# Designed miniproteins, single chains, continued (4), part 21

Each design is a single chain, and the fold is of that chain. pLDDT is the mean over its residues in the fold that is shown.

## One batch from the design tools (miniprotein)

Design m12697
Fold by ESMFold2-Fast:
Structure m12697 (fold): chain A 72 residues (1-72)
Amino acid sequence: SEGIRIAEEGGRRGRELTERGRANPDPIKSTGGQLLGIGEGVDGGIKARALGKEKGDEEMIEAGKRATEEGG
């Protein structure tokens, strides 16, 4: 469940950053915020996959892969 939580938190942070970036009236800052949001979602998924592999938890690895695909 730890890796799943990490993936979910990364996805939530990614979405929040993307939304805030999109709301920014400065086009450069808007784009940067959106890219950072995508990065956070992907990072969360990668961390969940690594933790799942370390613990031998296939469900956690699967959740991390899904989070990475949704974040990118």
Scores: mean pLDDT 69

Design m12698
Fold by ESMFold2-Fast:
Structure m12698 (fold): chain A 70 residues (1-70)
Amino acid sequence: MRLVLQLSGVKNVDDIYKAVESVGGRVLSIVLDGDEAWVLVDVPDDKIDDLIKRLEEKGYTVESLRPAVP
């Protein structure tokens, strides 16, 4: 499904791409604002928790997660 992630503590955008790709997802867009990022991703529904865990392991905070529409 498509999700909008709000991340804080972002230092390296490549870590976001690697985390999303590692769960079989795809990054559709990223908007950076200082140390924060809004990321539109398409990930398998059963991999959302795995994605959050991988981002947290990189030292990022997932501030919000919501379905993207449509």
Scores: mean pLDDT 80

Design m12699
Fold by ESMFold2-Fast:
Structure m12699 (fold): chain A 56 residues (1-56)
Amino acid sequence: MLTEEEILSFARSIGFPFSKRWLTEELLGEPGPEGYFENEEELRAYIRELLKKHAE
């Protein structure tokens, strides 16, 4: 299970748009409390889905 710091580090490495505050809040706020990211592959899949739902 990835820590918040591991999530942030990985997100930076793949070019996550931290300038979009609502995306950053979604990444860390939901499902952050659940911590269901077992590995970077699962986190990458989640970020890809998140960007599709919330990016223009």
Scores: mean pLDDT 66

Design m12700
Fold by ESMFold2-Fast:
Structure m12700 (fold): chain A 71 residues (1-71)
Amino acid sequence: TVEKELKAAREAYERAVALIAELESSSISDLASALSKLAAEAKADPVKKIGAEQIERLGAEAIAAKQAAAA
């Protein structure tokens, strides 16, 4: 059901948020690679498409913050 698919998407999103938080201490290259993989997996599922956009936004913000910190 849609409810089960949304629950799976929510769990994937929560895992992605936790991963991004941990990757804030990692290299920009590792962060970009991990986020690209997560976004591609989310976009492959129509139900998770909106979640993919949020992952991309959070990832872009994390990368931008890390680049600013490295400057």
Scores: mean pLDDT 65

Design m12701
Fold by ESMFold2-Fast:
Structure m12701 (fold): chain A 84 residues (1-84)
Amino acid sequence: MAQLKQELETIERQAREVYAEFMADPNASPEDRAEAERLRAEIEEQLAKAREYIEQGKLGEAILELASVGVLIMHMHILIRLNR
């Protein structure tokens, strides 16, 4: 429980950092910014589900939601690299 809550906080921080890095990029197109906003919304929704699963003691489901968030964060990192 405590370890998963710390992982959730770490992933939330990573999501905020990658989004801030993307929005600070002056070379990001309007289309790429719209995609980053969409990805952020999806990340926030999945993090909310992960939190609910942790509270319910559904650790397996919580881990899968956190893994899915990790994939979305990677997608945003790829978009940043493609803009450079």
Scores: mean pLDDT 80

Design m12702
Fold by ESMFold2-Fast:
Structure m12702 (fold): chain A 84 residues (1-84)
Amino acid sequence: SMMEKEGLEQLERFREELERLEAYVNSLSREELLERKEDLLRGLEVGLKSLEQLKKAFPEVEEEIEELEERLRELREKIEERVE
C-alpha cells in the first residue's frame, strides 16, 4: 500500500541516520564521549519517541521499527558502559 511505502521510506531515513550516529559514536575517544554524553543520550531518547510514533502511524512495519528500537537501546548501553 502507499501508507506502507511511506512507512518504509521513513524507516530507511531513520536507519541511515542511526548508522551515521553509530559510526560517529564509534569514532569518539572516551574523553570526547564524556563531553557529548548528555546530548547523545537526549538524541537517543528523542529517537525512541519518534519510533514509538511511527509504530502508531504505520503498524504494518512494527517489526522493522522494533529492530531499530533495539539498536537505539544497544547504542545507549554502549555509551553508558564506555563512560563508566
Scores: mean pLDDT 85

Design m12703
Fold by ESMFold2-Fast:
Structure m12703 (fold): chain A 67 residues (1-67)
Amino acid sequence: ASTTKYVEALKNASDEEIEGLAQTALAEEVDLSPIIDTLKEKGISQDTINDIAKKAAKGEITPVEIP
């Protein structure tokens, strides 16, 4: 999937949607730098981003499909 698609979705997402979209983006093998930057712009803490990324790497999260 396109990294740009995830960035656009995250910019327009509600707080509840942000976590699901971030999990999906981080679980897919896309460029993570723009995703992380977008999450920081939305006010998500670095600690939360790191926790989601670690869980995604272990396959411990259930990602949601982006429409």
Scores: mean pLDDT 67

Design m12704
Fold by ESMFold2-Fast:
Structure m12704 (fold): chain A 77 residues (1-77)
Amino acid sequence: MTLEERFDALVERLQKIAEEAKKLGRDDLVNEAYRLATKLLIYRNMDLSDEELQAWLDEFERQIDRLEKEVEKAKAS
């Protein structure tokens, strides 16, 4: 998987999270998804090394995983 493909996959996940959070009336989770998407786009445009981008993407993926779990928890409540 290329770095470009990783960015695209994470953006797609964040869009899905935002849509599900909106249906639940969880504006806090919608705002967090948009904050992460904005941050992702900023980092994508930075002149960072591939190593630094990969390390940051790994951390970003962990943050998206946590947000996704919070949405699933809210759906089950």
Scores: mean pLDDT 82

Design m12705
Fold by ESMFold2-Fast:
Structure m12705 (fold): chain A 103 residues (1-103)
Amino acid sequence: LPPLSDAELAASAAVGEPLAEIGRLLDEYRDLVRNGELTDEDRKKLTEQIIEQIKRLTDAALANRDVAPDTTEAAIQALEDLSRNSPPEVAEEAAKAAERLKK
């Protein structure tokens, strides 16, 4: 594989940071569910925070799609995985984001 350009590295970071935060928030959600500790307030706060990170991820991928198409493709794949394996509110937003990036 050829080495990544500085622009591609910056795009990878811009997409990767929200994706890592989504992973952290989903792990927190799953731990609360597993322990029987998930309140309606915690569920709402965590899902809203995850949706905010999905919007950041989507905006970053859209802004960089011409300079880092492989990073955008990876973002689409991650959003499609989230649409299948997340709470309904997160899954719906991830599905919408993936469709937006495919156009």
Scores: mean pLDDT 82

Design m12706
Fold by ESMFold2-Fast:
Structure m12706 (fold): chain A 83 residues (1-83)
Amino acid sequence: SEEDKRIEEEMEKLLENKDWEGLRELLERLARRLAEEGAPQSELNGAAYALYLLGASLEEIEELIGPEAAEKIRKLEEEKAKA
């Protein structure tokens, strides 16, 4: 879609400039939109994981995408703590 192309181009520019803060803001906007549009849980989980890698807290992820996506990240942290 045209919107997907715009997001991809914006993401590419942010990556080239190493603008990690801008990339995080873009992913936060995308995550909110995916949640509002009722995107599949797999897409929400993917967005949550990307935000987590960029330093988003579990509280921020839950607020943006919902508790199910945040719970998946929490489980990953629990598994790492046990390993």
Scores: mean pLDDT 79

Design m12707
Fold by ESMFold2-Fast:
Structure m12707 (fold): chain A 104 residues (1-104)
Amino acid sequence: MSDKEIKLKKLQELLDFIKNNKEITVQQLVDLVFIKYDNGGYENVITGEKYSEDILNQLLESLGLKLDDIISAQQALDAISKLTKMSREEVLEKIKEKIKELSS
């Protein structure tokens, strides 16, 4: 699967999760929001910002999140908002924008 296809699939699944008020684990949220590369780096599929594993773990800890915690769509959207320093509305619009960009 190409990097573009992986990003598109993750963004579509993330948007579906948020719209349908599903509950997921923090690990599942990380798997939707980030691509993990073979070099151990992570990329945020919404912003394109790159993180080391250590920085990502520090950010999750600063939000009070553990990987096995079950969170609602609204809690997930709040966490992404805090992580990206965007409003919840800006996060949703950016997800839609990236889906459109990657679908062309």
Scores: mean pLDDT 82

Design m12708
Fold by ESMFold2-Fast:
Structure m12708 (fold): chain A 68 residues (1-68)
Amino acid sequence: SKFEALLEAARLARRLLEEGRSREEVVEELSKIPGVDRELAEHIVALLESGVTVEEIEKGLENAKEVE
């Protein structure tokens, strides 16, 4: 699902950023995940750079599932 792709992308982005990868390298790697385009990958990296945690993204996605 799109939510599962978002969570996987967030986890991968956090790992690559902690490994010292550049923003561009992280966006490219996230874009390889099915359901993640470049624009979505850039938004995920921006959220993590703004101090949002992977755990906060996961909780937000679980809460959003109840609104459908």
Scores: mean pLDDT 77

Design m12709
Fold by ESMFold2-Fast:
Structure m12709 (fold): chain A 56 residues (1-56)
Amino acid sequence: DQAKLDEDIALAAEYYASQNPAVPKQDVEDALRGAIAGGDQDTLDSMKKAAEQYRK
């Protein structure tokens, strides 16, 4: 589900930006989207875990 993936990427990017405020959220989102589009399953799994921690 693309909508779920987009939401998880946004939440994970917010989490990473909160941990490292020197990196803009947009740059993190772009990096995550690039890795996932390239078929990086480890990045996808890590991103989903980060999104779940930041969802609430």
Scores: mean pLDDT 75

Design m12710
Fold by ESMFold2-Fast:
Structure m12710 (fold): chain A 89 residues (1-89)
Amino acid sequence: MSPRELLLKAAAEISRAAHDPSLSPEEVLARIREILEELHRAGVISPEEYEEAMERLEEIGTLPDEDVAAAVERLVAELTARVLARLAA
C-alpha cells in the first residue's frame, strides 16, 4: 500500500472512531494515538508531524466531550493536507 493510501485509510479510520457512539472520548483518543504511532512507524508521517499531532491530541483530551469529535476532524484534515502536500513536492 502506498504512503498516500495508508494516510487516507488512517484518516478515514480516525474519523469513524471520532463518530463511533460505542466509544468513550478517552477510547477515541487512545485509538487515534495507536493509528498515529502506526503512521509514524511506517514512515508515512514525519517525526515533526507526529509530535505536533500528539500534542494536539493531548489538548483535545482536555476539551468537553461534545467538542472532541469536531476537534479530531480538524486535526485529521490539517494533518492529511500537510502530509499530502509534502508527498506531492
Scores: mean pLDDT 85

Design m12711
Fold by ESMFold2-Fast:
Structure m12711 (fold): chain A 63 residues (1-63)
Amino acid sequence: MTPAEAFKYGFELGVELGKKGIKVNGTKAYNIIREKYPDLTDEQASAAALGAVAGALFEGKAG
């Protein structure tokens, strides 16, 4: 998985979390990504976590 692919999957996950009203910060996003994809490298997990924060903010502007 490339970092760009990881970010995309993280963004999609973040949008889903935002739809559920789940407030996501970097630490929470990183932990969720690690639980869901434990075999990712730290670089890939960090990219996915950034994507998840971005996705959650996009979907739930106030969340």
Scores: mean pLDDT 76

Design m12712
Fold by ESMFold2-Fast:
Structure m12712 (fold): chain A 68 residues (1-68)
Amino acid sequence: MDEELRKLKEELEELRKKATGSVKEYLDDAVEGLERMLKTDVPEEKLKENLEGVKQMLETMKAMLEAS
């Protein structure tokens, strides 16, 4: 689980390097959120739910960058 969160964080960090304006701000917030989840002691079931939410956010950010 933690490894998947780190992988998603790295992917979001790569996207934010290409983004500008509001999209970059959203990606910066997403990276910070992942860092907090990695440092927080969270039950595995809750962590899996959060991981799925982050994956959906990543897809949304990719779509926003493509639309821009």
Scores: mean pLDDT 70

Design m12713
Fold by ESMFold2-Fast:
Structure m12713 (fold): chain A 120 residues (1-120)
Amino acid sequence: SEEIKKLTEELIELVKKLLEAVENGDVEEAVKLAEEIAKIEKEIFKKLGLPEVAEHLEDLYKKFIETLKKLSELFSTEETVKLVREELIRILEYLAKIAREKGLEEVAKLLEEQIKEIKE
């Protein structure tokens, strides 16, 4: 779906910005970006016909955002950047798996390319 592809491209841009915000110690921006990522990913899963997964992600993102707020004093540290990077990779890998299962090869490839970039 072209619409799902557009949302995935927006998700990828926000993920890159969130990693930069954490690297720069910008807690306020990182929290805002995490909330925007949660909203877009929830919309993607609803459009994939998986509203149950979208609702489950709401709890996972709430915990992630709370963790970002609690780690505010440790932002830009190597350990915090690594934790955020690993969590984002897990989120993107799960979405890529579902996209592939739904036959959205182009969306899956975009996500896999971003995962590779984040790991490097």
Scores: mean pLDDT 80

Design m12714
Fold by ESMFold2-Fast:
Structure m12714 (fold): chain A 65 residues (1-65)
Amino acid sequence: SLEELAEEVRKLLEEHTSLSEEQIERVVELIRQGRGSHAGALLANLGASDEVLEEIGKLIKKYSK
């Protein structure tokens, strides 16, 4: 589900980035809305590492039906 994906994304960002709670919540909101590509673009603009972006992409693929 999108909610399970959103919580996995939140956990990854909290553990592997220095993003603020507000920045993480904005990304998580986009994931909940099914806007994964927009969430990825926001993360890249916020300076997330290529490793984090790759893991997010894997999570999105895992939760795709």
Scores: mean pLDDT 82

Design m12715
Fold by ESMFold2-Fast:
Structure m12715 (fold): chain A 78 residues (1-78)
Amino acid sequence: MVEEALRRFEERLRERAEERGLGKYLDPVLEVLARDARASSREIAEAAGISQSNASTLLKIYDEVGEEVGAEFAARRA
């Protein structure tokens, strides 16, 4: 179920962002990625009004969580 995958992705993404004290920047970063999924850490930093270091960390978390959740749901189809 896509709905279940999306929910798990959002839950893990928020948890990891909060662990690094970046939870408050997550929603602005997600808004930028919703408009441009290829946005660089620099572009995200500029658009969201955060440091490039924070943008890079959140983008890394986004990619890692997406890969983990994607792998879990791909395995359920095998």
Scores: mean pLDDT 77

Design m12716
Fold by ESMFold2-Fast:
Structure m12716 (fold): chain A 90 residues (1-90)
Amino acid sequence: GEEGLKKAEEYLRKAVEYSDKAIEAGKKGNGEEAEKYAKKAVEYGMRGMRAGGESGDPRAVSVGTAAALVGIGGAIEAGLLSGNKKAAAA
C-alpha cells in the first residue's frame, strides 16, 4: 500500500544519508564516526526492508530491499576505508 511505500522510501533516504556519512568518515580515517554512521545506515536499511515486506506492495518491497543493500554496502565500504571491522559488521 501507499503507506508502506512511503515508509520504505523514507528509510531508503536515511540509509543513503547515513551510508554516505559513514563512507566519508571512513575516508577521513575517523573509525568511531564511521562505525556510528554505519550502524545507523544498516538500521534504517533493515527497517526499510521490513516496512517494504510488511506492505505487500511489490514497489515497497523493491525500495526496502534497496535500502538494506545501500545500508549494508555503505557499512562494509566505511569499514574497509577506516580499517574498523566494527563499522563493516554494523
Scores: mean pLDDT 83

Design m12717
Fold by ESMFold2-Fast:
Structure m12717 (fold): chain A 58 residues (1-58)
Amino acid sequence: SKEQLELRYLILEFTLKSTLYVLETNPNMSPDLKAKDLAHAETLKSQVEALKAQIQSL
């Protein structure tokens, strides 16, 4: 349902914001961990945009 998609959107958006916050507040993070978290943030961003488009198409 649209309501379930909107809830999932909010959860993924919050997860994305939390991932970005960790990246910004941990300057001493190893290059490997930073690269993995950046890749995860890009995946989350794509999922958020896909859900937003799906909700708008309903």
Scores: mean pLDDT 85

Design m12718
Fold by ESMFold2-Fast:
Structure m12718 (fold): chain A 80 residues (1-80)
Amino acid sequence: IRELVERLARAAVAGDVEEADRLAAELAERIAKLPPEEQQEALRLVAEASLRVGEELAARLSGAEKEAVLADIEAFRAKL
């Protein structure tokens, strides 16, 4: 799961939509087959990776949009 999440994060940051879609589908299937307690941990890893991807993409923004995205990322991180 963690390796798959890392590969998906890399594809998303690179803008490789086809690879990201393929990895997202594989990740969803693997998570669905996990016991409920392991699904919670897998979803938390996905959430943390999503924050990392968001920060990397926000670095490419400027001005008010960058500030708004970074504020949303911090608000989401505080809830994890």
Scores: mean pLDDT 73

Design m12719
Fold by ESMFold2-Fast:
Structure m12719 (fold): chain A 70 residues (1-70)
Amino acid sequence: KKELEKKLEELQKESFKLSEQNIELRRQLDEAVKAGDKETAKKLAEELTETQDRITDVNIEIFRLRREIY
């Protein structure tokens, strides 16, 4: 149980960091769009999608571990 709780804490910390990265990428994307930099905007949108996918995967694992622990 303690080992799984520790893993859950690590995943929650990772989820938090990914959320912060997502906010930063969204801000950069908004700036690129305002500047008319279509190439940079497209690249940032792709990175944002990848970060959102990682957040989803981490949250699924958190949900799975919570069900196993509790």
Scores: mean pLDDT 83

Design m12720
Fold by ESMFold2-Fast:
Structure m12720 (fold): chain A 55 residues (1-55)
Amino acid sequence: SWLEDVIAELERRKALLEENAAQLASTDPAGAAKYRDMAARVEALIAQYRALLAS
């Protein structure tokens, strides 16, 4: 379904945000924290869409 496709895309984007955070962790901790915050927001959206699939 289109919703499963959206979830898959969000999972890919979350992975990239987490990778960026990891790359910045030692050189730019503030930048790393911002990417982690963005990843957390994407995770919240994934949870909402997964709940819609379950309903």
Scores: mean pLDDT 88

Design m12721
Fold by ESMFold2-Fast:
Structure m12721 (fold): chain A 81 residues (1-81)
Amino acid sequence: SSSLEASMRKFAEMLLEDVSDRELLLQRGLAAVRWMLQQGTPLEEVRLFAEILIEKAELSPEDAARFRAEVDRLIAEAQAA
């Protein structure tokens, strides 16, 4: 929904404003994904957040692919638990 996307965009912007280092920014993004999964956030919302973070951080195609792979790994781990 529009409201959900707006909330996810604000959350991503907050993470990006707090961290100027790219690696720390990616670590915070993954920590946020892990936190969302632990809270029982729907997988579609977790994936939406990941895509918004990639867009807002203006990640290169290579960094975006790496980030998506790590998010997929966290989702797989959460589904196995």
Scores: mean pLDDT 80

Design m12722
Fold by ESMFold2-Fast:
Structure m12722 (fold): chain A 109 residues (1-109)
Amino acid sequence: SLVDEAKAALRAVLDETLAELEEIAKENPDNAAVQAMLDQFRALARILDERLAAARTAEEVRALVEGARAALRDMVAEAKTGSSPEVAERLEEVLERTEARLDEILARI
């Protein structure tokens, strides 16, 4: 179903975003802002996975996608304030790629 496809797509986006953030955190072990963002994103991904398992409608999946976008924007904004321009640029690139993929999911449901 479109709902099942959207759920799978959101899980894939979250997994790929987590992997990119883990790589940035690994390359910047002394950046407390990036480490805090990674911890927050792991918590968000876990909560979203639980909510996705319960979701039954396109409207419910849409709300989860929109919630994930808003949360990620806030996390990136906060992490950028504690980071070098180079790290801030990498975080912005991750945000832009993730938001584009979330928009593709929203266009299908």
Scores: mean pLDDT 91

Design m12723
Fold by ESMFold2-Fast:
Structure m12723 (fold): chain A 69 residues (1-69)
Amino acid sequence: SDEISEKAEELARLLLSGKPVAAAFRALGLTPTQEQVQEAAALVQEARQKGAFDADLRQRLETIVEQAQ
């Protein structure tokens, strides 16, 4: 959905800016599990190595956002 895509885009922006993963989720009103926080942290590390959230990483992030609603 558009809302999930927009939240994932904002989450990616906050995470790349250096905001802690759990704090970034809370800023967007999301309630992630510890497993989802760990998954998102791994995606952030991969995105930093690549220089951005590519299409694959963004799709994985959108799945986490949808589950954390």
Scores: mean pLDDT 86

Design m12724
Fold by ESMFold2-Fast:
Structure m12724 (fold): chain A 71 residues (1-71)
Amino acid sequence: SALAEQARALEEQKARAERMLDDAIARARALGAADPSLRPLYEQDAEAGRLNKARLTAEYDAQAAALRAAL
């Protein structure tokens, strides 16, 4: 059904968004490890990325649940 295809597309979009955020968090941590003088700033960037990932994951899960309930 169209709803099932939309749910699948949403899960794929979620996975891609989470991957991009994980990569950004990893980069921030690596940069902080390489430069101790800037470490606090990169740690803040990594934490912001982690919070953003949690929010996006919850939003995607809520949308996916609503689509499945409509099936």
Scores: mean pLDDT 86

Design m12725
Fold by ESMFold2-Fast:
Structure m12725 (fold): chain A 67 residues (1-67)
Amino acid sequence: SMEKENEEKRRETGSQVLQAAVESLGLKGTATVTSFSSTSIVGTATVDGETYDVTLDTVSGKLTLTK
């Protein structure tokens, strides 16, 4: 359905934005989105074999990594 296709596209866009944010910190890793909203993207990132919880505030541009 149209709603499912729209959600998939938003997840793909969110993954690209989150990946770019992680890379902007000089980190070599893979980011995966678990949830998103108009003001935040939440996911996980695997960097050098370590997995982090990642939150990007899209209003402030603040990226937070927690283990």
Scores: mean pLDDT 74

Design m12726
Fold by ESMFold2-Fast:
Structure m12726 (fold): chain A 120 residues (1-120)
Amino acid sequence: MEEKEKIKKLIDEALNDFRATAEEVQRLIDEGKTPEEIKAAVLAGLDRVIEKLEEMIKFAEGKNPEIVKILKEAVDYLRKLKAELEANPDMTPEEILEKLQEAYRFLLEAKTKIDEILNK
């Protein structure tokens, strides 16, 4: 029982951290910050979310393989996004924000799947 509540709390915290990162990126764009500063904020935010998801994997490992699979897919998605951002120096701030919105949607779908597993 304690495991389910902790996983729900951690996924909500990861989503809140991701949303805060997207809001910070929008603010940096609105303030006319450099692409380098915007990318640094995105990469730092992605690292924070990845760290939280990896903590959830360690907690769920050996206890709930279906949740571990979903979390690993989410980590792989965010790591791929991080690599794409690092490999594309000409990516505009607007394109970066669009990529973050796509990633947020992916994480929301992952949360929905986790909630369905935990509530069945």
Scores: mean pLDDT 83

Design m12727
Fold by ESMFold2-Fast:
Formats: sequence, structure tokens, C-alpha cells
Structure m12727 (fold): chain A 89 residues (1-89)
Amino acid sequence: SMETVRRESDGWAVGAREGLEVFEKAEPELEEAGASKEEIARIGNEVIGRAAATGMRLVVHEGASLEEAGERARREAERLVEEAIKKAK
């Protein structure tokens, strides 16, 4: 349905935005940890993509608000960047 498509788009957009913000803040620490430009790009794609997918899933399949979906997507992104930083060291 069109309603489902709109909810998917909104959830995806919120998740992607949160993932991007978290990733951008983590870039200097990834560089300092010794990650290459190619590694940082791969990490960014994974963090943003997984945060976006999390936002969409929470809104569409779990009925979460956009605010709740954004908060949980941000936490997932933070977890992923923390793991990436530890692995780069």
C-alpha cells in the first residue's frame, strides 16, 4: 500500500540520517586508529545502511514512532562504529 511505502521511506530516511551523523563524528577516531580511506568508506556504507534498515524495520514492522526508530537506529550505528574503531586499533 502507499501508506506502507511512505512509512518505509520515512523510517529509512530517519535511520540513514542518524547513521550518517554518528559516522561523521566517528571519522576522526577511525583515521587516528589507522583505518585507510577505503576502510572508512566501507564502514560508512555499512553503518548508514544498517541504521537505515533498522529505522525502516522499526517503523513498518514494529510500529515504532519515527522518534523511537531514530533513537534505536542511532544506538545501532554507535555500536557499529565502536566495534569498527576497536577492530582498526
Scores: mean pLDDT 88

Design m12728
Fold by ESMFold2-Fast:
Structure m12728 (fold): chain A 85 residues (1-85)
Amino acid sequence: SKLLKEAKEKYDYYQKVLDVLKTVSERSTQLSDEERQEYLKIIEEFEKKENLYREDFSSAEEYYTTLLKTAEEKKKKYEEILKKL
């Protein structure tokens, strides 16, 4: 049960990060200031967790694409763990 709970929490976390990244990319002009601040904090925490920083990339597009791929890969990892439990 502990392993299942931890895997589920990690899966939910990476799904949340993916949703935030997509929302910021697709609807940034439609976000309130409060929503924007909350989403930026989630992205900042994810950057620190995965050691991915904007200054390490030559373009904003490469940076954003790398964040998306990293979150998708981590989500799939925990999805596979959940299937084996």
Scores: mean pLDDT 81

Design m12729
Fold by ESMFold2-Fast:
Parts: C-alpha cells; sequence; structure tokens
Structure m12729 (fold): chain A 90 residues (1-90)
C-alpha cells in the first residue's frame, strides 16, 4: 500500500476554461488510479480515457516518489489538456 497526494487540471482547449481537483489516496496502484479517474470524471473526462493516464502516473510515482503527466485528449468531440501531478507521501 502507498499514500499519494494528487492534483489534476483539465483545460478545455476550445474555451480556454480550466478546472482543478485534488485529493489524497491510499491503496494499491489500481485503487489509487481509480481515485484519480474519479477526480478526472468530476472535471468532465470519461473514465475510460482517464484510467490509463491515472495508472501510468501512479506507476511513475511509485518508482520515483513523484509523477507528472500531460496529455491532450479528445472526449465527445472536444479537445482537453489534462495534467496529473502525483507525490508519494508514504
Amino acid sequence: MATFEVEVRVKDLNTGKEREASGTFTGDVDEIAEGIADLLESLGIDRDKALPLARQVVEEALRHGEGRLEAEITDKGKKYRVEIRVRRLA
């Protein structure tokens, strides 16, 4: 088990609007990735697109104590820039 501090940002590239969410999650890689996917879903990103990004950044943070991922995704015909920042606390 590990504990991570997580911050997510989603920018709508069509409008320039940006939204943020954050949380602290404890669990295995899959449990933490699900928590990050829940944050991204709250910001309008479909879970199926969010979950692979979340898993990748969690795996990086497990190896290095920190992970950061930036990705451009298309969801429901709209383009978004997603940034995920993860820091391992324990």
Scores: mean pLDDT 83

Design m12730
Fold by ESMFold2-Fast:
Structure m12730 (fold): chain A 99 residues (1-99)
Amino acid sequence: TPEKEKLINIFLNAFNYLKSLGYSQAQIAEIAGISPSTLSRLYNLVKNKSLSQDEAVELSYALEQLIRYLHEQGYSAAEIAKWLGVSQSTVSRRLRAGG
């Protein structure tokens, strides 16, 4: 679905950005609140564009944790939005689900 493709692209942008800052896959998994094996599985599914609906839910959760981490590190919603290729309102909404 178009929503899955958007989610895939946002996740890859977040993952690549954290890797560019020197974070390991194990550290990214810890930040995302998932196991390193789950991150490896999701990354391979995302790279191959073979994501199921259940896996998309896992990926969305991991993305919310990565966005929260970047915000806690002092990045503004506008800066995070630039790195992820999304609107600032999308980042703000993810930081405050239901707000």
Scores: mean pLDDT 78

Design m12731
Fold by ESMFold2-Fast:
Structure m12731 (fold): chain A 87 residues (1-87)
Amino acid sequence: SMEELRELMEKLYEALKAKDWETAKETAEQLKEAVENDERIPEEMKKEIVELLDKLIEAIEAKDENTAISLAFEVFSKVQEAVKLLE
């Protein structure tokens, strides 16, 4: 649901802000699963978001704060774009 995507994005942002890498990774993986299972998101956009989330998870595992924050903003932007298409 759109509410679930929003909640996961907020949780991910807070975890990254707190440098809670474990929660950030778990939340990014949950967001990836939620995006992959949302049949309403166009396949091309879904693949782009999933690719960004995979890169984000790698940055989180590396504890690369600047890269993780940059990728998180790209993910949030693309998810918001997808949400606008879904009403």
Scores: mean pLDDT 83

